# Designed miniproteins, single chains, continued (2), part 57

Each design is a single chain, and the fold is of that chain. pLDDT is the mean over its residues in the fold that is shown.

## One batch from the design tools (miniprotein)

Design m5947
Fold by ESMFold2-Fast:
Structure m5947 (fold): chain A 104 residues (1-104)
Amino acid sequence: IEKLEKLVDEFVAAVEAKDVERALELADQIGEEAAKYSGDEKLGEQVREALKDVARRSLGWSPEEARRVARAVGYFGIGAVYLLAGDYELAKEYFEKAKELWEE
């Protein structure tokens, strides 16, 4: 939903700024919203861990690479949440956006 999309935007900005502490906090919040919206605790945990991994690894990437990877992983997470919630049109849209970023 809108809150999840907003949190992903904030996560991407934190990762690009190399603010790992803020990015890790946002990853926790995104995981909680993912679990809440999808009704799946395991999905929330997987999304949280994937975003935390991106935040930690981003210190070795350029700001542009960090932004691109963070947004791609965030979009995959949103797509998975919509898929489990039964919103197939939005799930497809976010998976396509993630794929485009990941192929660049």
Scores: mean pLDDT 84

Design m5948
Fold by ESMFold2-Fast:
Structure m5948 (fold): chain A 84 residues (1-84)
Amino acid sequence: EKEEAIERLKELLQTEFGLDPETAERIVERVLKEGLSPVEILALAIREAHPDVSFTAAALMAIGEELEGSPVFKEVREIVEILK
C-alpha cells in the first residue's frame, strides 16, 4: 500500500493546497527521503501554496491544523503512518 499512499499524498497536495504536480512530487520525494512528520509536510505545502508566508508562520499554521484535528491533518497523518 506504499504506492497508494504516495498517490494519495500527491492528490491531497494538489487538491487541498493547489500545488502543481511537479511541486507535489518534490514534497513526496522529501517525505520518503527525510521521513517528514505530518506537521512538516503541511508546513511545506503551506509555504509552496503561499510563498509570502514565512516558514515559522507556516509551521504555526500546520500545528494549528493538528490541534484542531482538521480532516487534512488526519489524512496526512494516516498517509505518513503507511509510508513509515
Scores: mean pLDDT 82

Design m5949
Fold by ESMFold2-Fast:
Structure m5949 (fold): chain A 106 residues (1-106)
Amino acid sequence: KPLDKWAAQQATLAARYTADARRALELGMVSSAVRWASDAYHWNKQAAHLAAEGGNDEAAKAANDGAFQTEQAIRALEKGMVSLAKKYLELAYEKRTYAAELAEKF
């Protein structure tokens, strides 16, 4: 099976959930933002696993970095630090775009 295609699909799902988390924060829906960020974390970890299995270490690293930033966003939200959480979600989005691009090329 094309592991790079699957890694790209999982990275795309992580991006969608990251966008949903950001929108929930703009609407003041902190609990929903935590839920969507948790989903983004899960799909980033799946993308990293698939990229690593496919031998794409750069894509795996980018996806793991995205998972880390998403986890930091969740921790910030649990402490009421909405602005900090938005910064971490933006970093996670950047890493996701890079991971998806790499997975599609290799």
Scores: mean pLDDT 80

Design m5950
Fold by ESMFold2-Fast:
Structure m5950 (fold): chain A 100 residues (1-100)
Amino acid sequence: PPIPELSLEEQEANVRGFIELALLVGEQQNDAALVAAARAAEAAWEDPSASAEEKFAALTRLIRLMADYYVRHLGVPREEAEAAIARMEAFVRRTLAALE
């Protein structure tokens, strides 16, 4: 069967959902760096004047901090976390390209 393609609306909802999850995790764990990164990603994503590059930079920083949390606190293997980072970065880049 063909891989289902997400609509642009679904792609944006997934980005926002990831930011919300990261913020909740950061607040629950009292991780000031993760909270700051989540809020920076939210601010960049919702700013109509922010470039795709600025949005990508803020989101990739958040993705890497969340991956580090999963490795350190949930026992996710480093190789699996690195593969997930690559997939999420590719997803964000595709979503930003579709918004341009």
Scores: mean pLDDT 82

Design m5951
Fold by ESMFold2-Fast:
Structure m5951 (fold): chain A 63 residues (1-63)
Amino acid sequence: GPVPEAPAGGTFAKTLEEVEAQLDKIRAEAEANFDPETVARIRAALDQALADMKAWEAERKAK
């Protein structure tokens, strides 16, 4: 069921959008400053984290 109280500011969808924008920035910064192998690792980790977040939102909406 839904949490009775959540001190999180804003909706989960809005947070996900903000995370996406921040990941885009981090990705660009990583490409500019890090080794290609490290960049590939970072990108994979960010993609996985985003996929997990999207799966969580899908689960939430399934209610």
Scores: mean pLDDT 71

Design m5952
Fold by ESMFold2-Fast:
Structure m5952 (fold): chain A 62 residues (1-62)
Amino acid sequence: MEVIDVDELSLEEINKIIDEYAKRNNLNVAQRSGLLLAARTLGGKIIIDGDEITIEPDGSRL
């Protein structure tokens, strides 16, 4: 399990991480775009666990 803080990353770095994950897991364009949009709008953390990726929102935004 890999946990990445979105606030420590530039948009270019977030895009690179999501793109690399999508490429390894054969995600379609819609899935990849959805993950990027979620990361950019929700912020917080990106959690990668095997074939799963989760965007966990920053608690301060709740």
Scores: mean pLDDT 68

Design m5953
Fold by ESMFold2-Fast:
Structure m5953 (fold): chain A 88 residues (1-88)
Amino acid sequence: SAAEAEKARKEAFRDSARAQLNTMIKRLSELAEEARKKGDTKVAERAERLIEQAKEFKKNLDRYSPEEIAEKLGELSRELLTIEDEFK
């Protein structure tokens, strides 16, 4: 049915979002570890805060529309890239 197709599409989108968030969390964890090794506490703390935001968003994905998920993923991705750029 159309309703089943829509549900499957939304679930597939959320599964993709969870995979992207898991990748971001891994990258941020590696970044935080490297920043702490270099004594860059500010970068480490920023990365750790973004990890917590990504984890909370991942936990609450069912509360968001696909559009809201795409927007938040874009926001988190931009912040990750900014932290990576500032650390290099």
Scores: mean pLDDT 87

Design m5954
Fold by ESMFold2-Fast:
Structure m5954 (fold): chain A 89 residues (1-89)
Amino acid sequence: KLEELIKKLIELGVEYLKAKAAGDEKKVAELAKEAEKLEKELEKLKPSEEEIRKANFEGQLEFVRAALEVGALSEEEAEAALEKIRAME
């Protein structure tokens, strides 16, 4: 269940960036509310930092790629984020 929640949060983050890039303020607000709900569920599970780190590593890479693709991150920001993520491996 932990992996499913983290995956859903990452997917929502990607959709949030796409909606924000499109200027869809209503969709951005809806996605932010859904993310809050999932974050509260994640907190109730009290996962270890190690479990969160491992599950999120690949998801963080995908998130940065999607953010760059929709223009929510500049190429320089995306490269810096990728270097930081890889350094944590």
Scores: mean pLDDT 70

Design m5955
Fold by ESMFold2-Fast:
Structure m5955 (fold): chain A 87 residues (1-87)
Amino acid sequence: ARAAIEAALAAADAAFLEEQKPAVEKLLAEKDEEKREKLLEELNERTFEASTRLLAARRLERLPEEELAQEALEEAREEIEKSLASS
């Protein structure tokens, strides 16, 4: 359970970096100081949102294993039901 959460956090961090690549490139290419400051402010807002999501995910890491197992089982059940409906 915990190892799966740690892997999910690492994947989320990697996905966030990839998602923000165009914004970072745009910021680095911008030579107008006013536009650069605005782009930096937008990037800081997105970083704050990502930090909030990371804190929420870290809270899940601290949840009882039973609650995490229940959520995982419910998700697996929905996938099985979808697979059976296609048969």
Scores: mean pLDDT 59

Design m5956
Fold by ESMFold2-Fast:
Structure m5956 (fold): chain A 91 residues (1-91)
Amino acid sequence: MAEAKKLGEELKAAGERAKALGEQIVASTSNPEVQELGKEIAKLGEEVAKIGEELEAGKLSIEEAKEKAAELDKRIVELGEKARELYLQEQ
């Protein structure tokens, strides 16, 4: 279904952006706690991209993909905010 393919492409793109953000956080600090948060964000981004791939492969419904992606997105945002706060406190 074209709708599942479109959502799958959007989720893969979102996951790749989250992975890049996590990798940038790791590269931007020598603080081990912030580096671990960046690594976790990158890992969650990979999981979002995998959901997109599984949706395109017909292994997930649109509803299941949206639910799983929304939960991961919430975690990525929370970790990103925490990493930014810690990074700014170390400056």
Scores: mean pLDDT 83

Design m5957
Fold by ESMFold2-Fast:
Structure m5957 (fold): chain A 89 residues (1-89)
Amino acid sequence: MTPEQRALARIIAAELVFAAAMAGLVSPDEAKQFILDVAREYASPEELERIEKLADEAVTALKNGDYEKAREIFREMVELLEEAARRRA
């Protein structure tokens, strides 16, 4: 597996974990932990701080049942992860 293929697979896994949290199959806190583990592999310290803040906001939205807000925040997180992975791969 190339570094690019691995990065793509990890980001897809993060999207699936988020979808599982949206469906109530995984806790929002477990989804946050998985997504942050992916972010730690690819993001700079500054990007990681931004992703951590977005993750906290997404968890809050999920716990409040605000699925539209959670999706919007997660989309921004995925864009940041893809950009970071592209730079590191």
Scores: mean pLDDT 83

Design m5958
Fold by ESMFold2-Fast:
Structure m5958 (fold): chain A 79 residues (1-79)
Amino acid sequence: SDAERLGKRMAEAYKKGGGPAGTEALVEGLRELGFDDKVAEEAAIKATGIFGLYSSRFGVEKGAERAASYALSVARQLS
């Protein structure tokens, strides 16, 4: 699914460049899915809290998976 691909991309980026790289990977992934730049940025920023919360408890992969799912939900609402 789109959420699974975004989550994997975010986790890989985070492992190389930390939080900023993970967030940038979400923005880029949402843009590639056809979301407007402003929508992609707002959705990714809102998802950073979800990533922080879940990655600290369940690891980077699970945090990224939940953040990506949340970011997609937000982006679709903002369209």
Scores: mean pLDDT 86

Design m5959
Fold by ESMFold2-Fast:
Structure m5959 (fold): chain A 62 residues (1-62)
Amino acid sequence: GEAAIEAAAEALSERFGISRSQAEGVVRLALLLGPEVAAQYAERDLGLDAEEVRAILEEHLG
């Protein structure tokens, strides 16, 4: 639900120091295309560790 989406965005922002808007973008991509695609985007476009991004997304979004 919304609480899980907000928690995932907050966790990404806190862990990687990215903006809330960037974190929300990653979460929205995960909901649309899955955590693997979202992690690939985060690595390529934001320079984040894909494995850590994927782990956070899977923890919060299931």
Scores: mean pLDDT 84

Design m5960
Fold by ESMFold2-Fast:
Structure m5960 (fold): chain A 72 residues (1-72)
Amino acid sequence: SFAEELRERMVRALEELGLSREQAEAAADYFLRHGNALTPKELAEATGLSQATASRALRAMRRVVEEIAAEL
């Protein structure tokens, strides 16, 4: 349940950035497997996003992790 809630919050944050549901799910799933060491270039190559979009997506997903950690 916690992992599912984290994933859905990430997907929602990415959709707010203008990503499609498919793009948001791909980015969130990749981040959850590689998180702490993931670079914008790696995310862009894995998902087909531009490097600028991948950079914004990575910041948004990291904010979600920080917000959830603060709620615990």
Scores: mean pLDDT 84

Design m5961
Fold by ESMFold2-Fast:
Structure m5961 (fold): chain A 58 residues (1-58)
Amino acid sequence: SAVEAIGERPGISISDARSLVWALQVAKTNENARAIARRLGLDLTLGQISEARRILEE
């Protein structure tokens, strides 16, 4: 699943991957997804957000 694939990325736990997937589904841009992720306690780079969106959209 996308959650498991994202959770395999360095610096992202499976729990963080679940929160990130939700942020990616509600946010249309990577910048907005990052802002939502930060509010959920996730300090991720735009590169990590972009890679997670690519995995989710596979």
Scores: mean pLDDT 81

Design m5962
Fold by ESMFold2-Fast:
Structure m5962 (fold): chain A 93 residues (1-93)
Amino acid sequence: SEVEEFLKKLLEKLKEILEEVKKLLEKAKKGEIDPKEAVLEVEILEGVARLMIAVAKLVEKLTGEEHPEIIKEMEEILEEIEKIREELKKLAE
């Protein structure tokens, strides 16, 4: 369905965001970037991820077509971004 294809496209973008967040953590651990700046960048990316999930849930509500497995994977990605943000905050101390 077009709804499933759209949700899968959002999921792929969330996976790209997670990869960027993981790279920021690795650079901060290596001392290549300021951990405080990395926290701010991850918070912006987390905000984008939350907006994408909100759009996905709105599309399901408006169409009546549900894909709980895709939403679950999106929420798991958000949880991982939140964990990395907390790890970066500890590095920024």
Scores: mean pLDDT 91

Design m5963
Fold by ESMFold2-Fast:
Structure m5963 (fold): chain A 88 residues (1-88)
Amino acid sequence: SAELVALLGEAHVLLQRAEEVATPEQRAVLGEVSALLDEAAADPARLKELVERAIELVRALLAAETDPELRALLEELEAVLEELRRLA
């Protein structure tokens, strides 16, 4: 759907922005989130499962994060992923 494509695009923009301020270790986890979203786009039957895994990874990063800029980007990303989960 157009809404699904738009939300996936928004998530990728937020992931790119987060990677710019993230540590190498955090970038590895953000890369896993990106890969899960690419799989979800390719296989809509797995959308809910893959988005739920992406949300878990983002929440784990948020639980450890103290940098306000990265935290704000991760919170925006979590919100977009929750909307993607709602569409599944």
Scores: mean pLDDT 88

Design m5964
Fold by ESMFold2-Fast:
Structure m5964 (fold): chain A 79 residues (1-79)
Amino acid sequence: SAEEALERAREAVERARRLAEEARRRGLPKENQLAAEVAAGLAAISLGVGRVTGDYEFGAEQAERALRRAEAAVRGDPA
């Protein structure tokens, strides 16, 4: 449903933001911190796109994709 997709997008945004905070707190290389911050921003933009276009599923899928990039950055791999 649209509400379930919107909730998935919100959860992806929150988790990506926490990963960006973790990268900074752990003192990872600046490129990994930047990659995590960019990924968190993309997740938030994806949530917004879903809201504006009404394509909540697309917004959720893109936010979850951004979350995976944030996870990669925290693993020490630039995304």
Scores: mean pLDDT 87

Design m5965
Fold by ESMFold2-Fast:
Structure m5965 (fold): chain A 80 residues (1-80)
Amino acid sequence: MSVEQARALAEAAEATARARPELAGDAYFFAGVYYEKAGDLARAAALYRRYVEAFEKKPVKTEAQLARLEEVRARAEALE
Protein backbone atom coordinates (compact mmCIF):
# COMPACT_ATOMS: atom_id res chain seq x y z
CA MET A 1 0.00 0.00 0.00
CA SER A 2 1.36 3.42 -0.93
CA VAL A 3 1.57 6.30 1.57
CA GLU A 4 -0.87 8.27 -0.60
CA GLN A 5 -3.35 5.36 -0.65
CA ALA A 6 -3.05 4.90 3.12
CA ARG A 7 -3.74 8.60 3.72
CA ALA A 8 -6.76 8.55 1.40
CA LEU A 9 -8.20 5.51 3.20
CA ALA A 10 -7.51 7.13 6.59
CA GLU A 11 -9.33 10.33 5.55
CA ALA A 12 -12.28 8.29 4.23
CA ALA A 13 -12.55 6.31 7.48
CA GLU A 14 -12.32 9.50 9.58
CA ALA A 15 -15.03 11.12 7.42
CA THR A 16 -17.21 8.03 7.98
CA ALA A 17 -16.73 8.36 11.76
CA ARG A 18 -17.83 12.01 11.64
CA ALA A 19 -20.79 11.45 9.29
CA ARG A 20 -22.04 8.23 10.97
CA PRO A 21 -21.47 8.27 14.74
CA GLU A 22 -22.97 4.75 15.04
CA LEU A 23 -19.92 3.46 13.10
CA ALA A 24 -17.43 5.76 14.82
CA GLY A 25 -15.66 3.11 16.91
CA ASP A 26 -14.53 0.87 14.06
CA ALA A 27 -14.06 3.83 11.71
CA TYR A 28 -11.69 5.56 14.16
CA PHE A 29 -9.69 2.35 14.54
CA PHE A 30 -9.25 1.91 10.77
CA ALA A 31 -8.43 5.61 10.32
CA GLY A 32 -5.74 5.19 12.99
CA VAL A 33 -4.26 2.14 11.26
CA TYR A 34 -4.11 3.94 7.91
CA TYR A 35 -2.59 7.14 9.37
CA GLU A 36 0.02 4.94 11.08
CA LYS A 37 0.85 3.36 7.69
CA ALA A 38 1.04 6.88 6.19
CA GLY A 39 3.54 7.87 8.91
CA ASP A 40 1.18 10.29 10.70
CA LEU A 41 1.78 8.75 14.13
CA ALA A 42 0.31 11.62 16.19
CA ARG A 43 -3.00 11.50 14.30
CA ALA A 44 -3.00 7.69 14.49
CA ALA A 45 -2.57 7.83 18.28
CA ALA A 46 -5.40 10.39 18.60
CA LEU A 47 -7.76 8.21 16.53
CA TYR A 48 -6.89 5.07 18.53
CA ARG A 49 -7.86 7.02 21.67
CA ARG A 50 -11.14 8.00 19.98
CA TYR A 51 -11.79 4.30 19.36
CA VAL A 52 -11.16 3.52 23.05
CA GLU A 53 -13.47 6.37 24.14
CA ALA A 54 -16.25 5.16 21.82
CA PHE A 55 -16.16 1.62 23.25
CA GLU A 56 -15.77 2.76 26.89
CA LYS A 57 -19.20 4.44 26.57
CA LYS A 58 -20.81 0.99 26.18
CA PRO A 59 -22.07 -0.23 29.59
CA VAL A 60 -21.48 -3.94 28.82
CA LYS A 61 -18.44 -5.37 27.01
CA THR A 62 -17.42 -8.91 26.14
CA GLU A 63 -14.01 -10.29 27.13
CA ALA A 64 -12.94 -10.08 23.47
CA GLN A 65 -13.95 -6.40 23.33
CA LEU A 66 -12.04 -5.68 26.56
CA ALA A 67 -8.93 -7.40 25.15
CA ARG A 68 -9.21 -5.32 21.96
CA LEU A 69 -9.60 -2.09 23.96
CA GLU A 70 -6.42 -2.87 25.91
CA GLU A 71 -4.54 -3.67 22.67
CA VAL A 72 -5.62 -0.40 21.00
CA ARG A 73 -4.89 1.62 24.16
CA ALA A 74 -1.34 0.17 24.33
CA ARG A 75 -0.86 0.91 20.62
CA ALA A 76 -1.92 4.54 21.12
CA GLU A 77 0.50 4.94 24.06
CA ALA A 78 3.37 3.47 22.01
CA LEU A 79 2.88 6.22 19.38
CA GLU A 80 2.95 9.17 21.86
Scores: mean pLDDT 75

Design m5966
Fold by ESMFold2-Fast:
Structure m5966 (fold): chain A 72 residues (1-72)
Amino acid sequence: ENVKKALEAAKAGRAEEGLEALQAAATDLKGQVAAGVAAIAYGVGKVVGDPELAAKGVEAAAKGYLAGEIAG
């Protein structure tokens, strides 16, 4: 649901949309950790002026959360 939306938005370079979707999915501890990591990557990307870094950070966090859901 929201994690899939976050991954698709991040892959399309829409880091802010991806972060918002991942934060909306953060209903458990693993989701909260993933959303926190994505927020840090987004913030760093904005500070250094690298929107691709921000988007890749959100994508990596969303992929990690999804992989954790599948693998346990």
Scores: mean pLDDT 70

Design m5967
Fold by ESMFold2-Fast:
Structure m5967 (fold): chain A 89 residues (1-89)
Amino acid sequence: SPVEEIKELLEKLPELSEEELEKALDEIMKLVQELAQQLPPRQAVVTLIRATGLLTQLRLANRKGDREAAEEAVREGIELLDEIEELIA
């Protein structure tokens, strides 16, 4: 499922090079946009804002070499995906 694809990408992020990270973040955003289309407009907007914030946090954590911050953002991303999956079901 798209949710499982995003989770797999998120879990790999801390181990990626800077170039690979940007490609993975672009893939994640595309998949999140697809999932958001299945949500009511208000929830879709909130989801996209939260996803954008988490991806920004991941970029900053990677730039600083802050693995703990990156892992925390990944956990928050997985929680967001679980919320989306429950709303769609």
Scores: mean pLDDT 81

Design m5968
Fold by ESMFold2-Fast:
Structure m5968 (fold): chain A 85 residues (1-85)
Amino acid sequence: MEEARRLLDEAERLADQGRYRAALELYIEILRRFPDSPVAQVAPYLAAGILREMGREEEAARLLELADQGDTEAVIALLEEALAA
């Protein structure tokens, strides 16, 4: 629990600094390591905000749709694909 919140705080700090890729990597870590945490529930929505800041509107919209469906594996896959591009 506490570690997931620490990762969230660090991801938000990185995003505030414009380090969007590093912030997305931490959201993927949260989703993989702490999938049942409350932090994992909000992480996809925060990641979608970062994708919008990066000009990746279509990927952000798809991420929100998958998050609303509760498809955690698809959310992780989309974020990993976004980082590979």
Scores: mean pLDDT 85

Design m5969
Fold by ESMFold2-Fast:
Structure m5969 (fold): chain A 94 residues (1-94)
Amino acid sequence: KALEEAKKGVELLKTTELNDTPISKAIEGAKLLSKALKSPSLPLEERKKYAKEVIELLDKLLSVAPPQYHKQLKEAKELVKKTLEEAEKRREEE
């Protein structure tokens, strides 16, 4: 569901006059998802799966976003990537 909302954010950005609101909401969604992926209530396999999907969405956003958002998008992608690496590491340490 959160991933579908991020996809809608990208589509809105393409069909509107590139207002700050659509892309800012997509970035916020990605950050909230990254934070949720660190939650102990989520299984490691689900965290890994969602992290990969969010990274793909962030790459698409980076390709269409104005330069002012590139830093925020790269930071969000780095956060998600770190979460994926932590999920993999815990699985190996188990």
Scores: mean pLDDT 64

Design m5970
Fold by ESMFold2-Fast:
Structure m5970 (fold): chain A 67 residues (1-67)
Amino acid sequence: MSPEQLQKVLEYGRKLAEAMKAGDLKAIEKASLEILKATGKSVPEGSSVEDIINKAGEALVEAVAQS
């Protein structure tokens, strides 16, 4: 991924961490979807919120590892 994409993913990752600490479920879901979109990951139709959050976490770790 490009340095610009990595920076954007890290920004969304920070927002996700802050939302998780606050227990804001809507902000967690929104940040998770933004991470997936920024990393080029698709969400399968019918995915649960839990699946979306877990997949976003995996995508964030992958993005950092490949930088």
Scores: mean pLDDT 77

Design m5971
Fold by ESMFold2-Fast:
Structure m5971 (fold): chain A 84 residues (1-84)
Amino acid sequence: MDGMSLVYSGLSFTNSGNLDLGEISVRRAEEVLGPDHPNVLVARSQLYLQQGDLDKAIRYAQRALEVDPNHSGARFLLDLAKQK
C-alpha cells in the first residue's frame, strides 16, 4: 500500500467535504507512514481545519514544519488556520 496515495485520498475527501472518508484515509496513511510523517501531519491539519478545530489544525501544521521546515503544504495550512 502506497502511504502517499492514502494522504492524497484523505486530502481529496476532506476538500470535497467528505470528512468521514478523509479521516479513514488519513488514519490508514498514519498506519503505513507513521503518525509523525510530515504529509500525514499536513493531512491531519487540513482535516481539523475543515472540522473547525483551529487549535488542532495549527498544532499539526506546526509539527509538520518541525519535521520538514520546507514543507509548503504545512506552511500554507498554518497561515490559513491562523487567518480563521
Scores: mean pLDDT 80

Design m5972
Fold by ESMFold2-Fast:
Structure m5972 (fold): chain A 115 residues (1-115)
Amino acid sequence: MFEAESAEAVDGVAVALRVRLTPGEEGYIGVGVVTPAERREEVLRTLAELARGAALAGGDVYRVEAEAEVEEGVASIRAAGGGAAGDEARTEELFERAREWAREALERARELWAR
């Protein structure tokens, strides 16, 4: 099982990341964003696009579904994967890609917020 959780604030946008992947089981990548209401739709759209890109980059081995949701004061996006992650090495690669995607999503949110 590979798990990571972190929270970071970037130029007024607070981002919380959770990643859980287990070989042969369903995993998930969750990114929660706390953003001003006026920026909420833009931030959600950007994160949804990035999550879809990450899912497509994973190829045919692991199917990932990305969903963006808005609650009071919180915009969140989840990318959840179901499928045969197969072996530990492949799961570890996917876990590292998920972490890199989260870093890129954070930087994108920062760029969007700074405008």
Scores: mean pLDDT 50

Design m5973
Fold by ESMFold2-Fast:
Structure m5973 (fold): chain A 65 residues (1-65)
Amino acid sequence: LEARIEELARRGARIEAQLTGVDEEEAYRQMLAELRALAASSSPEETEALLRRVEELIAAAEAHL
């Protein structure tokens, strides 16, 4: 779970930095905190579904960058 959250946060931060010009490391820290908060407040099943959806959105965005 942690490794997957870290991977998605890193990939998302790279996209955010390219689209908005924010610092990639700052975006990574923010995304890590948000994904961890979601995992802490959601059931394991809800967390898995959310992470899968986030991964799909990131992959689609990467294909266009």
Scores: mean pLDDT 79

Design m5974
Fold by ESMFold2-Fast:
Structure m5974 (fold): chain A 67 residues (1-67)
Amino acid sequence: MTEEEKIELAADIVAGEAARQALEQGKSNTEAVKTANDARTQALKDAENPEVKKKLIEYAEKILKER
C-alpha cells in the first residue's frame, strides 16, 4: 500500500466516523453523506501539511495492524 493509499484510507475512516455521528444525531442520510464528504475533503486538504500527512499515515498503519 502506497503512502497516498494510506492517506485515502485514513480520510475514508474519518468520513465514515463523521457520517456515523451525523446519523446518531438524527440527521438524514443525505445530510450524513454531505458531512462525510466534507470531512473527507478536509482530511485530504489537511494532508497537504507534512506533519498532518505523517499522522494520517500512522493512523492508517495502526488500523491495518489491528487485523
Scores: mean pLDDT 81

Design m5975
Fold by ESMFold2-Fast:
Structure m5975 (fold): chain A 78 residues (1-78)
Amino acid sequence: MMTRTRQGHSSGKINGKPFRTDIELTLDEQGRVLDIRVTVTVPKEHVEEMREQAEKLLDSIARLLGLTGTRTVEVVPE
């Protein structure tokens, strides 16, 4: 099975706090999304707070991109 990857990024604020989101998609030969990996990068002091918001952020991104495949989210310090 041939797969291909696409990467993207987004940045913004959640409750006034800066964040960056990096997205990696794995697609099949028909362009269907098989997997999505999302890494949310925030200042070290906000990592714990952002973990609670990570699922909501992933859901928003999945909705914007029309993604229905498997999903992984990780929150990491800047």
Scores: mean pLDDT 70

Design m5976
Fold by ESMFold2-Fast:
Structure m5976 (fold): chain A 81 residues (1-81)
Amino acid sequence: SSLANAAIIKELNEEAPGLTPFEFFTKASQRLKLRQQILAGALQLATGSALPLKDLEALAALVPQQDWGKVVELAAQLQEG
């Protein structure tokens, strides 16, 4: 989603400010995909059920861009059990 992309853009600018536009785009799209997978795993653990991609995208859109880092942290904690 556009909100998740904004959070990733901010993070990459802070972590790797010297990237070319192509490298930046590649890393941003890879990071978005990984976050969607982490969120899917966390939600499966929390609910005991698998969610379709459309529902994951809808849930991601509800997360404010400033809170995305917290969502990733909580997802990691849920995966550890």
Scores: mean pLDDT 65

Design m5977
Fold by ESMFold2-Fast:
Structure m5977 (fold): chain A 95 residues (1-95)
Amino acid sequence: SPLLEELDKVLTELLLRLRRLFREKGGDPTVRRLYDLVMQLIRLVIEYKDSMSDSQLQQVIRGLRQILEAIDRGDYDTAIRLAQQLIDFLLSLKS
């Protein structure tokens, strides 16, 4: 699926970006919280990706890109908020 290929690329970019950030700023409590939340988010996305509709996959891809953009700006509080919103969305799919 082209959407699943796009998702895998975004997940890989996010994981690599987070690993670099944690190496550079892992002593910052905000960065540690961001790391923990996004690792939880990545695990949930991997768990649910095969059961999501195309519209749900597009929403997840958009959310992951927004998190990446916030991280690139150094806006970790926004990245944390966006990651939590996307986690809440994925957990709502289980209801």
Scores: mean pLDDT 88

Design m5978
Fold by ESMFold2-Fast:
Structure m5978 (fold): chain A 66 residues (1-66)
Amino acid sequence: SLEEAVETAAAVMKELGLDPANEGNIRFFAEEVVKKVLKLGSDADPSKEYPELVEEAARRLREALA
């Protein structure tokens, strides 16, 4: 589910010591969340094809990292 994918991504970001204030980190993991949830290929561009879902994943990631 989206919630499980977000929680997994947040845990990975914390383990790697990534700065949650870095929007590039948030964007990268939000795109990975969308790829996983929609079962997209690794070469997909979710920000171009599903921008609203990427922004929702980013919002949920920021909440999980707060």
Scores: mean pLDDT 84

Design m5979
Fold by ESMFold2-Fast:
Structure m5979 (fold): chain A 62 residues (1-62)
Amino acid sequence: MLEKASATKTITVTTPASQAAQGMQEAGKQVAELKKEGFEVVDTEVSTEGNTVTITVTLAKL
């Protein structure tokens, strides 16, 4: 066990709806780098607000 709260990181990518696929790719790249550091995805949330897409990925060090 690393810490009481363990190490967590949150990735947030916000793009126009026209670039949502690019936002997903960007979030995926950030996730891949954190996985190399021992982080694992614990939650993924995608929300749409008008013409804006926000991708939020939460990772924890296990």
Scores: mean pLDDT 77

Design m5980
Fold by ESMFold2-Fast:
Structure m5980 (fold): chain A 72 residues (1-72)
Amino acid sequence: SMQQQQEDFQKRIKANLEAGEIVKKSGVDQADFVKEQSEKIAKKYGLSDKEAKSIGTASGQAVRNGHDPPRP
């Protein structure tokens, strides 16, 4: 179980690094594209749909320059 957790952790690191490179090279108008590509990258590394969705959403949001939603 510890070995499997370590392997899953390494997959998450690799997925986040590859998604991060796409984020760095993308403009605000590409946020949806970055979200979809980041989800595909995460799935390519064997991460769950839930984890892939999380990575995709975070990557798309970073490209939108929207780490925080507008305050009311």
Scores: mean pLDDT 76

Design m5981
Fold by ESMFold2-Fast:
Structure m5981 (fold): chain A 106 residues (1-106)
Amino acid sequence: QPRVEAAEARLGETAEVRATGLPSDAKGVVWTLIRDGKEVARLTTGGAGSEGADRLAVQLVSPTEARLIIGPARPEDEGVYRVEATSTPDGSPVLATSEGAELRVL
C-alpha cells in the first residue's frame, strides 16, 4: 500500500512531499490536497486536470516512489496530502490509494 510521508515546508522555498510503496506497475500518480475533510486540489502526473498548479510538479522518482515538488511553498499548500497510484499517467484506473499525511508550512 502506498504511504505518504509527513513533511515540513519553509514559506517561499521549495518543498517536497514523498510517497513510497507504489505498485511497480504504476504509470502515474494523482496527488490530492485535503483540508477540513474536503479535496481542495488535485494534481496528476503531467499536471492534467489541475488548475493553479503552475508551482507544483509530480515526479516518479523510481518504480515505487513518487514526489510532489512545491516551489515556492505558500500557506495554502498546508494540509493532508494523499496519493493514488494509477495504471496510466492521466489518472485512471486507480491501482492503490494511500492514507494521507500532513504537510506543514513554517
Scores: mean pLDDT 74

